Designed miniproteins, single chains, continued (2). Designs and how they scored, part 115

Each design is a single chain, and the fold is of that chain. pLDDT is the mean over its residues in the fold that is shown.

## One batch from the design tools (miniprotein)

Design m7992
Fold by ESMFold2-Fast:
Structure m7992 (fold): chain A 82 residues (1-82)
Amino acid sequence: VKDIDKVTLEVLKFLEELKKAKNREEILELIRRLSKELEKAGVSRRTVEELEKRLKEALENAKNMDEFIEEAKKIFATLLSK
């Protein structure tokens, strides 16, 4: 319960902080912090590395913040589901 809830809470916190981010540098910092917190929550280093890579790729391809948030949600659903 604690480890799964912590991962979910860190993801939700990241998504809320994205809404407040004003530039790409702030988003990259949020991605870096999320990766570190997910590792602390027990997510494997391999999964965290793949997550960070896909989030950075989604950020490069997204036209606006809403598009990036929707792509980030899909990435989390794919990599953090079971």
Scores: mean pLDDT 80

Design m7993
Fold by ESMFold2-Fast:
Structure m7993 (fold): chain A 62 residues (1-62)
Amino acid sequence: SAARLEALRRQAELARRAARVAEEVYKDNLDMGYSELAKKAQEVARRFREQAERLAAEAAAL
């Protein structure tokens, strides 16, 4: 379905943008010395990157 493909591509793009924001939060927390918050932000960024890859793979399989 073209609608399904478009939705998956849009969701993948949103996940990529969320990962970039989380990476910026990671850097800011590192610069401020908030190691635990930085670690959490890094984990959030990793999860969004994995989600984007999964959604892109689903789109490619259609």
Scores: mean pLDDT 89

Design m7994
Fold by ESMFold2-Fast:
Structure m7994 (fold): chain A 65 residues (1-65)
Amino acid sequence: SAREAVERIYRAAASGDAAAGREEARKAAQSPDSLARTVGHELVRLAEAGADAATLARAAKGALQ
């Protein structure tokens, strides 16, 4: 589900691992679920712009609300 994909991004980034957060965001961006894809693409863009793990975790948490 979209929620599960976003929760995976949040857990990875919240652990302090920006690379793992970016990888989970890439997987979400390739999801057949349109909401997961939208959030995944946004977080991939943020990571490519140099966002740290804390910034990625905050963005993913916002998407869960």
Scores: mean pLDDT 84

Design m7995
Fold by ESMFold2-Fast:
Structure m7995 (fold): chain A 55 residues (1-55)
Amino acid sequence: MEEDKEALKKAVEALPKDASGEEKRRAIAKVMREKGIGGEEVLKYAEELYKKYVP
């Protein structure tokens, strides 16, 4: 589901550059909830985004 992965990435990129790790996690969680995202592949991608933007 390429569109779902892109939506998660754009949600993080749309945040201010000084956004906290907590705000980035919250943005990802909100998009997942609103779009009904829950596939294993998309969850794996969300974990990679957390590691990239929130160590």
Scores: mean pLDDT 70

Design m7996
Fold by ESMFold2-Fast:
Structure m7996 (fold): chain A 56 residues (1-56)
Amino acid sequence: SNEQEAFDILDLDGDGKISAAEVKTFQEKFPASKDAVVDGVLDEDTLAALERWIAN
């Protein structure tokens, strides 16, 4: 597990910053639950999905 790995997963454009569009893309590809909202915000569900990705 590494914070850099999480950043690389979200930084799809390679611009060194996490944008709302990148968060939306992640939420669409890797939803934390079937009712997770795609809003481009790093909410509890999105963070849980990221932790699952890092831990695996």
Scores: mean pLDDT 66

Design m7997
Fold by ESMFold2-Fast:
Structure m7997 (fold): chain A 80 residues (1-80)
Amino acid sequence: IEDLLKKMVEALKNGNDAEALAYQVLYILKTIAGSINLEKAKLFLDRLLELHTANGDRKPSAEERKEIYEIIEKLIKELE
């Protein structure tokens, strides 16, 4: 969990918003669901994006969401 937060901060410092969002999703899955899998990650990404939209942030396009999904899949493999 702590490592996911550190990696998110590192991604933010490097200007990699897509990677930062991916780490946020993985952190939410670990904290709330206790397990990480791609289908749950997609569901939580959608929920996180709705939260960003409600707070006035720009909602990512379908193509940007696909990019984030690909990063999430890669990071899930890295966490194992």
Scores: mean pLDDT 72

Design m7998
Fold by ESMFold2-Fast:
Structure m7998 (fold): chain A 81 residues (1-81)
Amino acid sequence: VEEVKKGLEILEKKGYITLDEEGRQNILDVAEKNPEKVEELAKKIEAMTSEEELRQLFRSMKNLEEAYLFIAALAKVEAKK
């Protein structure tokens, strides 16, 4: 959870995402609720080298929960590395 929080700040500074306070809390909550799916997405993200591939994966998410999971996974990868 703390790793995801850290990663979110990094992603915002890099301009990849923009979030309000509620959005950040929602992402953290969804990540805590679905740790296995976050890990699965993190592995896929780690295998992707280009930002355009990351955007394609994100765009394949059909609902807000999946989008939040993707952002959480991205944040975890950024913070962990």
Scores: mean pLDDT 73

Design m7999
Fold by ESMFold2-Fast:
Structure m7999 (fold): chain A 88 residues (1-88)
Amino acid sequence: SEVIKEFEKLLEELKEAIKKKDEDKIEKLLQELALLIHKIKDIEELKKIKKKIKELKEEIKDVASEETLNNLEILILLIDKKIEELEK
């Protein structure tokens, strides 16, 4: 999926922005990730990106701000809500 490849690329860019403490870049990338989540209609793809976000959260937990960690959790909740709606 082209959308999944774009998501993975943005997630890698987010990791680098977090390491560099580039707050403006972090905010923009989180917004772009949220927009891509809205475009994904496949439950298995949503489960894959949820796993990737959880893996990133664990990897960056000691270097990321509390705000960034909370925003990653919001993306996970957004995915869970979308999966619930698609299962109906």
Scores: mean pLDDT 86

Design m8000
Fold by ESMFold2-Fast:
Structure m8000 (fold): chain A 65 residues (1-65)
Amino acid sequence: SVSREVGLLIRLMGATVEIPGASIELKDETIVVRLEGASPEEKERLKRIAEEIAKETGMKLEFIE
């Protein structure tokens, strides 16, 4: 469902805005998640959300720590 996938993306973007040094970029078939400055718990949460989106969309994941 496109609506569900958009909701997950908005959730991930909202989570990264609240974390200093975290950001996301969408590049064609890749979700790039920057985790510099995030706590271990925040990294786990962001990775889980990103992995759920990747599973739904078939996109690749790239994490920058």
Scores: mean pLDDT 74

